# Designs tried in a protein design run: designed miniproteins, single chains, continued (4). Part 100

Each design is a single chain, and the fold is of that chain. pLDDT is the mean over its residues in the fold that is shown.

## One batch from the design tools (miniprotein)

Design m15690
Fold by ESMFold2-Fast:
Parts: C-alpha cells; sequence; structure tokens
Structure m15690 (fold): chain A 88 residues (1-88)
C-alpha cells in the first residue's frame, strides 16, 4: 500500500505535479508512521515538504519539516531532526 503510493508520487514528481506528488508521499508516510517505521515516514514527510516549497506553499512545507523532525527524533536520529527543525 505505502509502496504503491510512493511509486505514484515519483511519477507525479517527474511530471512536475509537485502538489499531487507531495500528497501521495504524505499518504505513504502516514502508513509507515502507523507501522512504527519512523525513519521511513520521516524521509517521506521531508520529500513532501520539499515539493510543497517548490510549489510555492511554504506554510505546509514548514509543518511537514517539523513533523519529519519529530519522527527522526523517535527513530533516534537527533542530527537529522535538528536539520529539519531549522527548516521549519
Amino acid sequence: MAEEKIKLAEEYEKKGEYIAAAEHYVEAAEIYEKEGKYEEAAELYEKAAELYEKAGNPEVAKYLYKKAGELYEKAGDYEKAKELYEKA
């Protein structure tokens, strides 16, 4: 389920459909988060945040960077979490 959403997001990203790609990355991240796969979820929230920035939606990007940082902390990756909090 999450894997299909990631593949679809990658296809939208290649076509420059940044918001559509970001939404599918968020859906995949939510699935991984529920499964306790915090590092994988954080990576997908980070990708979604970058796409919202490219689409000119910095407020949503800040929210997603903060969420990714929180998940990296849960995964034990404090250094990566700090980097993302600085982008939030």
Scores: mean pLDDT 87

Design m15691
Fold by ESMFold2-Fast:
Structure m15691 (fold): chain A 104 residues (1-104)
Amino acid sequence: SELRLRLLLLRPVVGHHAYPLLTEEQRQIINEARNLLVQGNYDEAESLLEELLEQTEDPLVRALLYLELAEIYLAKGDYEKAQEYLDKAERLAREAGVDLSLLE
């Protein structure tokens, strides 16, 4: 899948820049959402990430959260929403000064 490949390439680059900016609470919520995703509880995982997104202003952290939402939508088979969130994550990362040239 092209969308899955985009996620696999974007995640480590965005994560490298975003993870140092995360609070302990934000890390715990993201880990809980990932655990829910693995268990197939997509709607609960989505809800947690959307609530965290509403409280988040940092563009790199928002980009990371959009990548986590993209993975949920890929798992649900909603490729249109997955693409939308991947595009949002890439735009925010580029605007925040992350060099994505290595992903071309």
Scores: mean pLDDT 87

Design m15692
Fold by ESMFold2-Fast:
Structure m15692 (fold): chain A 69 residues (1-69)
Amino acid sequence: MKREESLEYLVRALREARRLSLEGRDEEARQIWEDAYEKAKSLLGQEQADKVKDEAERRVADDLHREGE
């Protein structure tokens, strides 16, 4: 399940990047996200990687909204 594995990977990377950004570690947050996205593009191609990226971003945003933003 290449797509599902990439989605899980991007969700984890985005959550870690947001955690680092909240700690003021913006460069490390950016690096983790860039590396994860480039890996997804390498595995899925750009179109599928963009779709999985959007899905991961929606999932993380929904989690934040549920946390009482």
Scores: mean pLDDT 76

Design m15693
Fold by ESMFold2-Fast:
Structure m15693 (fold): chain A 57 residues (1-57)
Amino acid sequence: KYYEEAVRLMGQNKLEEAVEAFKKAIEEDPNNQKAKDGLAFVLRLLGKEEEAEKVKK
């Protein structure tokens, strides 16, 4: 599952790779709220706050 991969990557401090995995998790399941929350969180850590606010689309 892309969501599990994204969580694992985030735990390894591979934040850019985690962003891509969270995006794929959302593409596979657009109702995955945890993946959307995780994407927004990681984007904020990378200083991409504007992208984090748009994550729900």
Scores: mean pLDDT 79

Design m15694
Fold by ESMFold2-Fast:
Structure m15694 (fold): chain A 86 residues (1-86)
Amino acid sequence: MAALEEEKKKALEELKKKIEEKVKKLGEEEVIKEELKKAKEVDNLNEEELKIVEEFFRRLIEAVLNGDEKALEAAFREAVARSLAL
């Protein structure tokens, strides 16, 4: 149990760092665009599903940039529940 919680913590910190670095280099819109392109290619998502994924990534980036750990944890849990590749 403790090992799984530590792995989740590491995954969240890595995700946060990765998003912060990408947003700094590319900007928020470009990061969202790249993630949507990947989701479309991998999951063969329809237009409505792509909108849900886009809104998810916008919330995730906003949570990271605002340092909202609660929103980041919630977004990560939503991604896992939706089987999204982060």
Scores: mean pLDDT 70

Design m15695
Fold by ESMFold2-Fast:
Parts: C-alpha cells; structure tokens; sequence
Structure m15695 (fold): chain A 56 residues (1-56)
C-alpha cells in the first residue's frame, strides 16, 4: 500500500468518507503539498502521511 493509499484510509476513518472520495482527496492533498508545501493546511495527525507520499 502506497503512502497516498494510507492517507486515503486515514481520511476514511477520520471523516467517514467513501473510498472514491477519500482517494481523490488524498491525491489532491499530495498534489497541493507538492505545489505549495508551506501553504497546505492539513490536520497534524495527517502530516506524516502527506510527507511520506511526497517522498514517493
């Protein structure tokens, strides 16, 4: 399982999102983090997963 997939799973558990929405949101968060790493607002508990996905 990739770091982006782990982020999607965390979003599903934290916010009760459907699989498709959680995956899409995780991919968008990672994309935005690559474009503006310092401007991205994510919960502190999700930051390690976002950082892991950026290394992929």
Amino acid sequence: MSATEKLAEALKEKYGLPDSLARGLAEEIVREAREDPEGLRVPEELKPLVEAALKE
Scores: mean pLDDT 76

Design m15696
Fold by ESMFold2-Fast:
Formats: sequence, structure tokens, C-alpha cells
Structure m15696 (fold): chain A 91 residues (1-91)
Amino acid sequence: MIELVPDEQALADARALAERIAEAIKNGSKDVPTLAVSLALVLAAAGRPELAREFIRIVDKAEQDVKNGADPEKVAQEFLREAERLLERAA
């Protein structure tokens, strides 16, 4: 049986990755997709595929908003707020 990552550690790692994704969005970094995949893998390994899916959804929305001319700093702030909300509800 594949050993799942402990839930406490997975949520802590997801929070750190969410903060890095927000900074990457703010700076227009090409690392956003890579960081989003890392976050989804951490949550999936913890047995939370639904939470992983929700994180991918908010990352995709943030990238689309920036492509549509939204202020990247405001998009990054909104993304981080949504990410914190998801993590709080998951704890």
C-alpha cells in the first residue's frame, strides 16, 4: 500500500506552495503551472483529490483573469484569500 503523506504536513506544504503561486502570479512568472502541479500532487498524495481539484480551479481562474487584463497583484491577493479559505475548511 502506498503510504499517504500526513494531513498536517500536506496542508502546511500546500499553504507554502499557495503563497509561492500567489507571488508567481503577481510577478507574471512562468512557474505558476509547475507550482500548481506540485500543490495538486501534495494534496492528492494526502488523499484529498477534491481539494487538489479546487486548487487547480482557482489557479486556472487566476491565470485567465491575468490574461484578460486584470491587475496581477489584485489577482494574486484574491487567489491567496481563496487558497487560505480552502485550507481553513480542510483543517
Scores: mean pLDDT 79

Design m15697
Fold by ESMFold2-Fast:
Structure m15697 (fold): chain A 70 residues (1-70)
Amino acid sequence: SFEAIDAEFARYAATTAQEDIDGGLKRMEEAVKAGDKNRAVAISVATMLIAAAAGLDPTPVRKKADELLA
């Protein structure tokens, strides 16, 4: 049914978004260590947008960004 397909896509999208969020956090930490604050800020914004678009809470990403970029 379409409902089963929709549920599968929602689960796939959420899983993919979480992987992108985890990757974004790692890339943000690497950018900070490299001294590239502009790249770190861009990664944090993109990662928060990915979280929000997937219906996930972007707050953990924001807190991590605030900690690393303070």
Scores: mean pLDDT 78

Design m15698
Fold by ESMFold2-Fast:
Structure m15698 (fold): chain A 64 residues (1-64)
Amino acid sequence: SEERKNVIRGIAAALQAIGLLIDKELGIPVPKEELDAVKELAKRSGYPEISKRALELAEEAEKL
């Protein structure tokens, strides 16, 4: 179902954003393309709270 797919997209975006934050904390370079892909995935999520949190995490990773 589309509802289930939207939840999975949101969770995937959040997990990816956490991974990018960990990489940045460890000094591992994160390509801009990966940050942009995570932001795009977060925006395409149909669940506002998960989408918002995933986007915030990706933006924090970008600032590091």
Scores: mean pLDDT 78

Design m15699
Fold by ESMFold2-Fast:
Parts: sequence; structure tokens; C-alpha cells
Structure m15699 (fold): chain A 59 residues (1-59)
Amino acid sequence: MALSYFLKGLVYYQEGKYEEAIEYFEQSIRLGHKSALKYLGEVLEKMGKYDEAQKVYEK
């Protein structure tokens, strides 16, 4: 379920595990949970990947 992946992404994001958070947010988005795009962009910015974050926000 898309929501379950989103919630796991949030847990990893709160723990500072950005790489794991990205994996779960991307899986959530693939399953149709577009709300995860905002959080994916935020994680990418935290990692200094500004160009990738900008592309995510444009979706």
C-alpha cells in the first residue's frame, strides 16, 4: 500500500536516514501517493541535491 511506504519514509526522515527515506518515498510515489513528492524534495535539499529537488517539485 502506498501509504505504508510513505509512513516508513517519514520515520527514516525523522531519524536522519535520508537515503532510506528517499527509497520509501519513491516507492510510495510509484504506487500513486503524490503527497510524498514534497517530502522527497525536502530530503534531497537536506542532502545538498538541489537540482534533483527542483525537478521533483516541478512534478
Scores: mean pLDDT 79

Design m15700
Fold by ESMFold2-Fast:
Structure m15700 (fold): chain A 81 residues (1-81)
Amino acid sequence: SAAALVAERELARGRALAAEAKRAIRDGDYSRALTLLGQILSPEQLAEARAALAAGDDERVLAIIDERVAQMERNAALAKA
């Protein structure tokens, strides 16, 4: 279905952006990380990620990224069923 194709495409894009954001965080490039995360996170999740980065809580940001990718994986699986 079109919905399944859209969900798979969004998952592939989300995984690529998540990987780049994680690299940016490792490199200390928080501006780049937030720009990349703004493309995959909700406004609320992005605000939480911004606060976590400002606090130096990289583990919390990584958890937010991983939960978003997991949500996209669930959405792709459901759209394909």
Scores: mean pLDDT 87

Design m15701
Fold by ESMFold2-Fast:
Order: structure tokens, then C-alpha cells, then sequence
Structure m15701 (fold): chain A 102 residues (1-102)
């Protein structure tokens, strides 16, 4: 079923966020939930807003993936420029902090 395919895609994304991007299991699950919303047809604006909210709630390391997701979704339409700018700022700040705290 479509639901089973989305669940499998979500699980694969969760595993990659943990094993490749280095997120905690809890934070990877939250990012995977937002990706599932997009796979189920949630509008780009809503996905961007949810990803940005998650990025703001997380510490430096785990903020990179959701801020990048927020930026990608916000860039789908110029009317979301403010969301894209906020996501880009968080992404840049998080990348800078990771470079200093290795």
C-alpha cells in the first residue's frame, strides 16, 4: 500500500539521519516525521515551517539536517523568502559552531 511505502521511506530516512548525519535517535525521528508529511503531500510552506521550528528547538549538531530541510522547502517559492533566510541563517550558524567544536 501507499502507506506501507511511505513508512518504509520514513524508516530508511531515519536510519540515514542517525548513521550518516549523526543525529540522535530522538531528533532523527522528528526529522523523519517532517519528511513523511512532505511524502503525504503536505504543502512546502508547512513542511518548511515545521522543519524550521524543529531546527530552532535543537542544539547545534542536530540542527543542520532540519535547517537544511526547511531551506530546501522554503526555496520552492519566492513568497517564502523570509522562511528561507531564517533557515539559511540557522544552517550557517550551526555549520560554523560545528567547525569550531570538533
Amino acid sequence: SMDAQIEQAREIMRDRLINVAGLSEEHAEKVAEIVELRLRGTPHEEVARRALELAKSLETRDRVAPSYLALREALKDEKYKELAEEAAKILEESAKELARNK
Scores: mean pLDDT 83

Design m15702
Fold by ESMFold2-Fast:
Structure m15702 (fold): chain A 66 residues (1-66)
Amino acid sequence: MRAERRRNILEAFGVRSQAELVEFLRTELGLTHVRRSHISRVLAGGPVPPILRLYLGGVVAGERPA
């Protein structure tokens, strides 16, 4: 599940690393308040902050079994 979350999020945004994801969020979505530590923790299978759920919620929801 942890590795799948990282892969699913990176694939959903078309990026290859957490650093590219942070740049994507800042440049394409204007999320200048997002820190690299937030993204790193989410990609490692940690809790998703409420602010990031607006953008990552659909991908993270895909982790839940039917």
Scores: mean pLDDT 68

Design m15703
Fold by ESMFold2-Fast:
Structure m15703 (fold): chain A 82 residues (1-82)
Amino acid sequence: SEELWREVEAALATMLLALGKILEKQGRFDEAIEWYEKAAELARGVDPELAATAYRNLADVYRKKGQDEKAEEWEKKAEELR
């Protein structure tokens, strides 16, 4: 069913967020960004709160890279999903 696929997509997005967080803690910022972007894409149509979490994590990683302007863009995207 569509509901089951939605649950699968949300679960996968959650796992990708966890992977991104592990990579971020290891200083693997570009890899963390890749997984957070994939998590956000999966969550966007399924769970806006998960998508917002992914956007905030993207903002945090971009700030750690010194890319404050890009971080601000992701923060705004997260706020728009509330």
Scores: mean pLDDT 86

Design m15704
Fold by ESMFold2-Fast:
Structure m15704 (fold): chain A 61 residues (1-61)
Amino acid sequence: MTVEELAARMREAIAAGDAEAAARYTLEVGKQAASSLSGRGAQTVLDLARREAEETLRELG
């Protein structure tokens, strides 16, 4: 699945109020972005994705 496809599914999950799916797709976008990075850059992107997923679960859940 491409980043664009993951982002589209994330938007659909948010619109549907599916907090778990929205959080999962947020993490998958972050993981895919981080896969092109190394070291600190990869960790920073993963940490941001985890934080956004937690916020999404809190706001929609």
Scores: mean pLDDT 77

Design m15705
Fold by ESMFold2-Fast:
Structure m15705 (fold): chain A 91 residues (1-91)
Amino acid sequence: SALDRLLEELRRLLLKFLSEEQVEALVEALRRLPPEVAEALAQAFIDIAKEAEAGRLSKEEALENMIRAARRLGAEEVAELLEEALEELKE
């Protein structure tokens, strides 16, 4: 499916910034959302992660942008997981 392809690309990108456990939790939380919301949010996260990989955003800035995107779409579980990842990154 389109969602499965997006989630596989997102997993590959996020593993450069987050642990495997954090990435799997995020992917599963995205799968629990309505498909149209999951696809939109996965695409936004891919775009943000690519900006971080290109050096245009720090890892912290990328996570902050992902949290804002998740909250705008009402994906609170996804936002909470990203906030936990951001706190671990700051430590």
Scores: mean pLDDT 87

Design m15706
Fold by ESMFold2-Fast:
Structure m15706 (fold): chain A 77 residues (1-77)
Amino acid sequence: SVVEQVERLVEELRRLAEEAARATTVAEMDALMARFEEILKRLEELLKQLSFEQQKEFTARVQEIAAEIYARHEALA
């Protein structure tokens, strides 16, 4: 289902945030940011297929994880 696909991508984002927390070089972060952008694009396409309430709930979860990744990227720049 679309919901199961979104849940898997949210799990991938969570794992990517864990990898970002362990990244020690700008090159490592650049590679992680490329993967992050790919996941976000797929999430945006899938979220459009869900109800307004589901979009709201998943968007909040995604934004929270994304904020962690962006904060780590800025800290290493």
Scores: mean pLDDT 86

Design m15707
Fold by ESMFold2-Fast:
Structure m15707 (fold): chain A 72 residues (1-72)
Amino acid sequence: GLEEEIEKLEKRIEEIEKKIEELKKEIEELKKKGAPQEEIKKKELEIQFLEGLRALLEGMKAFLKKVLEKKK
């Protein structure tokens, strides 16, 4: 039901948040090594994409929670 879909979205959001955290650590290591700005920008673009995806999934979760509350 809708509750199962909300749980799936929460799991996907958690997976995305973990990937963002890993990319942030990679960026910090690249900065410490004095890596080219292009490599850093590529990781930053990956984070921006994942943050956009997270926001979309959070929006869908909020919508489904509202639908579920109306059926109480």
Scores: mean pLDDT 84

Design m15708
Fold by ESMFold2-Fast:
Structure m15708 (fold): chain A 66 residues (1-66)
Amino acid sequence: SAAEEEAKRLVEEGRRLLENAETIEELTRGIGLILRAIGIVVDVMLKEGKEAGTALAKAAGLAAKL
């Protein structure tokens, strides 16, 4: 799905920023991208009538790919 691909892209970008971070500002940007990805996944799953637990588990799975 488009939302899953967007979240996956944000996680990948955030992970790259975190791995290459030389400043607290870069680290903060990486974390921000990861949090946005989590928000997208949770929002989409809840809008589809999915259980909150399922949405959180899916978001956690994406975050684990950091």
Scores: mean pLDDT 75

Design m15709
Fold by ESMFold2-Fast:
Structure m15709 (fold): chain A 97 residues (1-97)
Amino acid sequence: APLSPLQQRLLAIYRTLSPEEQATVVEVGKRLAATVNLTFSSDDQAAIYLLQFVLTLTESRSVEETVDAIAEALGLSEETKATLLRIVRRVLAQLAS
């Protein structure tokens, strides 16, 4: 299926992340999707899912509150949570430019 312009931009930003950050995005995205009985055929789909979810949450809450909510829902380690916080800040900064 063709990606929306926003999905294409999110995927482009995801591809600029380090391999470790990309792995974190994919893992968190897959785990988050599993809570609503969704499975993805590609890592790109998992990445887009997480980043769109983050954008939706940041419409009504801070970046810190968004990452805290995801970490609580999925039982993320403090290390994974800190990595996700850095990723979310970078994604939002790149979207604003």
Scores: mean pLDDT 87

Design m15710
Fold by ESMFold2-Fast:
Structure m15710 (fold): chain A 57 residues (1-57)
Amino acid sequence: KKKEIEELKEKALEYARRGDLKKALEYAKKVGELEGSKESPRDVLARIATEREVARA
């Protein structure tokens, strides 16, 4: 199911928070690929951050 996508989303945010944008974008790219998204990796990362930030805040 989509469980693996959630794991990758968390990894992308974790690396972004550590300042490792290269790793964060790499994981965001994998998320987009699995979802069949046409978004750029940066747009995917921004969407993931919005989804998780409101849940964590």
Scores: mean pLDDT 75

Design m15711
Fold by ESMFold2-Fast:
Structure m15711 (fold): chain A 59 residues (1-59)
Amino acid sequence: MVIDASISAADAKELQRKFRVNVINKGDGPRITLEEAEARIKALMDSGELKEGDTVEFE
């Protein structure tokens, strides 16, 4: 799963811990807040596009 955004390294680690997903943060996309990143991941999980153990790539 790819999200057209970037986050801080600390936020990436928090997202991995909270949602139990693998996060790849390439830093190329527009910077978003932890709150916005959490909302996007939650929306993907709620839709069934993302589950625990999946990889989320921020670029």
Scores: mean pLDDT 82

Design m15712
Fold by ESMFold2-Fast:
Structure m15712 (fold): chain A 93 residues (1-93)
Amino acid sequence: AEELKKKAVEYAREAARAARAGDLEKAREYLEKAIEYLKELIKSLEDSKDPKLAALLAAAALNLVAGRLALERGDGEAAAGSAEAAAENVEKA
């Protein structure tokens, strides 16, 4: 779980950096990787009955989806903000 958490945070932050730099294609690639690592993290923790952990991971998932939608609209600043929020939620989980 710890390595999956680290990778989800790392790729979400890389997506935010790329989005702010105007490299929306690279931001999308990093965001997709963050989504995949978050999915694996959620699956690895599926037997956890911790509602606070579940809420943080759900918030991270929603923020990554919001980031993807922002990139589809060409909104790099909104995508960066969403990706950073997702990284913070995963770090707290």
Scores: mean pLDDT 85

Design m15713
Fold by ESMFold2-Fast:
Structure m15713 (fold): chain A 65 residues (1-65)
Amino acid sequence: SMEDVKKAEEYLEKAKEALKKGDKKSALEYATRAGNYAVRAAAQGYVEEATKIGKEVNEVAKEAK
């Protein structure tokens, strides 16, 4: 459902905020949650939205190293 897209976006924003604070552990944890919701959204047909979120999740995960 569209709720999975919204949850993915919410966790992505939390991941970005954690990254700004230097909390790489929380950033990676939130990015993982965002990715999981994006996968669920894609399975329900929200492929374009999920793909965009997935790209940003990858960027956060790379920066969190």
Scores: mean pLDDT 86

Design m15714
Fold by ESMFold2-Fast:
Structure m15714 (fold): chain A 72 residues (1-72)
Amino acid sequence: QDYEELLEAWEEDFRKKVEKSKKEQLEEILKELEETRDDTLASLDEEQQELYKKLVEKAKKIIEEKLKELKE
């Protein structure tokens, strides 16, 4: 299955959500990603785990970029 298409669609939606989010909401999203990571990984196959790790890294990058703008 095309995991790259799923990841790309998720990234676009997530970027839109982050653009509308306040600093406190972005910090909560980062925390939730860390807290749900182990449970999510445990429910996934190896290929899905790799996709999820890429998704989390992209999410962190997008949030960090937005947080830098908001803190500036």
Scores: mean pLDDT 75

Design m15715
Fold by ESMFold2-Fast:
Structure m15715 (fold): chain A 67 residues (1-67)
Amino acid sequence: MEVEEAYKRAREEADRAVEQAKKAGLTPEQISELLRELAQRLADEVTPEQKVAIAKAAFEKIGEVAK
């Protein structure tokens, strides 16, 4: 898995998680916590560069949800 692939995968999972969470009526705070947990889970067995890409994808999505 390359850095770009890790970013794309994290972005896709974050997008799906946000859509499901919005449908369930979760608050922006709850969605942000969900995205942080998702990023940690995806980062557990990857390279440091891939961890940065995953964190970037999650942070971008948290920013979109918060504003």
Scores: mean pLDDT 76

Design m15716
Fold by ESMFold2-Fast:
Structure m15716 (fold): chain A 71 residues (1-71)
Amino acid sequence: MKAVLEQLKKLFEADPEMPLEDVLRIVAALLLLIAGEPAEAAALLRELAAREEDPEVRELLLALADAMEAT
C-alpha cells in the first residue's frame, strides 16, 4: 500500500487537472486492489496509460500499475 500511495501522489502532482473520468478509473483500480484483484487493477491502469497522450502521466500510470500488481 505505501508504494501505491506514493505513486498516486506523484501522479496527481504531475496532472493536477486530470479529468474526473480518469480519476474515477484510478479509484476503481484502487477498489479492485482492496478487493484482492491486483492483476485486474493493474490491467485497468495499463489500459488508461495506453490512451494517455502525456508521456510523463503515462509513465506514472504504468508505475502505479506495477506498484498495485506487486501488492
Scores: mean pLDDT 79

Design m15718
Fold by ESMFold2-Fast:
Order: C-alpha cells, then structure tokens, then sequence
Structure m15718 (fold): chain A 80 residues (1-80)
C-alpha cells in the first residue's frame, strides 16, 4: 500500500467512526488523534494534515465537527 493509499484509508476509517452514533465522543477523539499522528509518521506536514482533517470536518455533523476540531487543536499543541 502506498503512503497516499494508507492516508486515504486512515481518513476514510476516521470519518466512518466520527459518523457512528454508537461510538463515544472520547473514542471518536482518540481515533482522529491516532489518524493525525499516523499521517505525521507517513511524512505529511502539519499544514497537509490540517487540510485533510478540515475536509473530514466538512462531512460531519456539528457535534462530530466539534470533536474533530478539538482533536486537531490538541494535535497542533503536540507539535510545539
């Protein structure tokens, strides 16, 4: 699997989890944080990761979008 195919698969999986009403808000946050950390390991820049996560946020409910935005802010602080 190419890095690009791996990134697309990770983002698709995160989107599915964030849309799942049976998953807790804490687990949703953990999944999206895990996804961002994995994208960083694949060599994506902070700006590229933020852009891809904002694409995911656009597909979410207001509640899901809030969780993803909170996770993105925590991830950006980890990169200090």
Amino acid sequence: MSPEERADALLAAALAVLKDPSVSDDDKKDVILFTMRELRKLGYSEEEIEARINEVIAELSPEGAAIAREALEEFKKELE
Scores: mean pLDDT 85

Design m15719
Fold by ESMFold2-Fast:
Structure m15719 (fold): chain A 65 residues (1-65)
Amino acid sequence: MPTEEKFEKEKEKLREAIEAGELDEEEKKAAEEILNLSYDEALILIAERNGVSREEAEKRLAELK
């Protein structure tokens, strides 16, 4: 599965968690922030936060689950 499709799947899970009321207010805010990011914006954010390249961030997302 391409990393972009995997990212969309994770966003779907976050959306479901928000709808189910499983998140507290802080977690809901963080999840909504992620849901508003494009795939490229999310990769840049992950790369910046982890001090790695966008390519490395993409590889890490591909290895999740």
Scores: mean pLDDT 72

Design m15720
Fold by ESMFold2-Fast:
Structure m15720 (fold): chain A 64 residues (1-64)
Amino acid sequence: DAAERAAIAKLDAIAQVGATTTDPAAMRAEIQRILGAPVTDAPSLALSGVDPRAGEWDLRATPA
């Protein structure tokens, strides 16, 4: 279900905020933004951090 997938994506984003943000005021603001943000905002957040780091990690770990 599309609505259920969108809800799961928002919950995942909230979990990430909780893991990276310890300031309660900033955490509240980010959670409110995520809850009000369109679904297209959540995938963009994941893309900006995961994809380039995956490639960089592989290059840095070149075998002997």
Scores: mean pLDDT 59

Design m15721
Fold by ESMFold2-Fast:
Structure m15721 (fold): chain A 75 residues (1-75)
Amino acid sequence: SSELERLRQRIENAEKAIEENKDNRAVLLAVIHGLEELIEELRRLQEEHPEDAEEYQRLIKRAEEVIRKAKELLK
């Protein structure tokens, strides 16, 4: 769906922001915060659209992996 494509694009934009800003603590923290909020939204959408639950779960997992990468860069 177009909504799933937009959510996927938001995660891809976050991945790109991390790659382009590896030494920028403010950007990394903003990405982490934004993705944590996105995960909460994805969990609500998963409950509203059980037919797409597996696709939302894949997006949640991908967002969690991006958060993990950003946190590693903050060390």
Scores: mean pLDDT 88

Design m15722
Fold by ESMFold2-Fast:
Structure m15722 (fold): chain A 57 residues (1-57)
Amino acid sequence: EETVENLKKAIKRALEEGIDYETVKRVALVTGKQLGISPEDVEKAVEEAKAEVEREK
């Protein structure tokens, strides 16, 4: 499911740019809905991207 992986990469980039986690999560949920991704998969992608950014910080 390449669409979820692409969303995760976009979320990671936004977090690296210093956008607040709450804002990134809200935008990701809106974008995921437009792409037909379930809210559960979007939330998982947000959590995984945040964990990766925090490890690379």
Scores: mean pLDDT 78

Design m15723
Fold by ESMFold2-Fast:
Structure m15723 (fold): chain A 58 residues (1-58)
Amino acid sequence: SRAEEEGELADRAKAGDREAQVELLGRFDEADPGEGVRRAAEFLGLSEEEVEELLREI
């Protein structure tokens, strides 16, 4: 189910999986444009600035 897929993705992202972090951010931004960074920060327990720094490493 969608909830199970999002849960697995979130767990991988919190564990430091860069690919999962990027995919999660993309999904949040697609669902609510302009809120991707904020939602990813909330999910990962990071600041919005830290999430932006992670994306720059790609």
Scores: mean pLDDT 72

Design m15724
Fold by ESMFold2-Fast:
Structure m15724 (fold): chain A 73 residues (1-73)
Amino acid sequence: MEEAKRAIELAKEAIELGLKIEDAAKGTGAALLGIGAEFLARLAEETGDEELARRALEEAQRALEHAKELLAE
């Protein structure tokens, strides 16, 4: 279940970047998106749900891109 592991890695990166954003409200929003993606990825690992793992990876990637865009502001 490599997709779930990758989703957790990307979600953690999104959370870390979100917490570094100067606008605390925007940064908190980005971090919460990462937390949600990490939750879905961990649930996928627990249940062996490969479809959920794929969705978690997509959400983690989106959360990370959002955090990077906010950090660039």
Scores: mean pLDDT 82

Design m15725
Fold by ESMFold2-Fast:
Structure m15725 (fold): chain A 60 residues (1-60)
Amino acid sequence: GSLISDEEIEATLYLMQAVLAEKAGNYKEAADYFRKAAELLSGPEAQRYRKMAEELEKKA
């Protein structure tokens, strides 16, 4: 069996999309993807990505 949950895999895909959007200057899209990743995660990691989304929205 896998040691990684489906939620962790999906969160990783959203994080990859967030980083690509940020590099393209699409800050609103990047923020949305960081929020989606945070919804699939818990604890300090989820809080960190929610904060990243908030910071990116301020740049948009």
Scores: mean pLDDT 81

Design m15726
Fold by ESMFold2-Fast:
Structure m15726 (fold): chain A 70 residues (1-70)
Amino acid sequence: KIEELKERIKELEKQIKELQEELEKLKQQLKTDPSLETIIQYVATALRLIGAEKELEILKEQLKKLEEEL
């Protein structure tokens, strides 16, 4: 179970990096051609990033507690 948490944390860190890259691309698009569709995509991507970052912090806290109990 600890190894599963470590793997999920690693996957989540990769997803966060990809979401940050996508968010930066959308931010550049908003400067060039701010359309409602691009704004919606930016907001959706930002929400996904926030969710992923929150999940990462929870999993890291759980891993730390499990390692301390071991």
Scores: mean pLDDT 82

Design m15727
Fold by ESMFold2-Fast:
Structure m15727 (fold): chain A 63 residues (1-63)
Amino acid sequence: SNLQKKVEEINKKKMSREELAKAIADVLDEIGDEIFDQLIKEGKLSPKAVADYERARAARAAA
């Protein structure tokens, strides 16, 4: 694991594995959205890639 072991240990002590997994997934979704928004802003994505991402984001929000 390349991540700091101490962070994972602290999180496991404070919450269930299910709660921790959800918290990590939510953070990764936010980071991913920020990165994609930046790439769209910079014009580095094709129109198809933008449309594919927006569909995936909408599907996630609807779930």
Scores: mean pLDDT 68

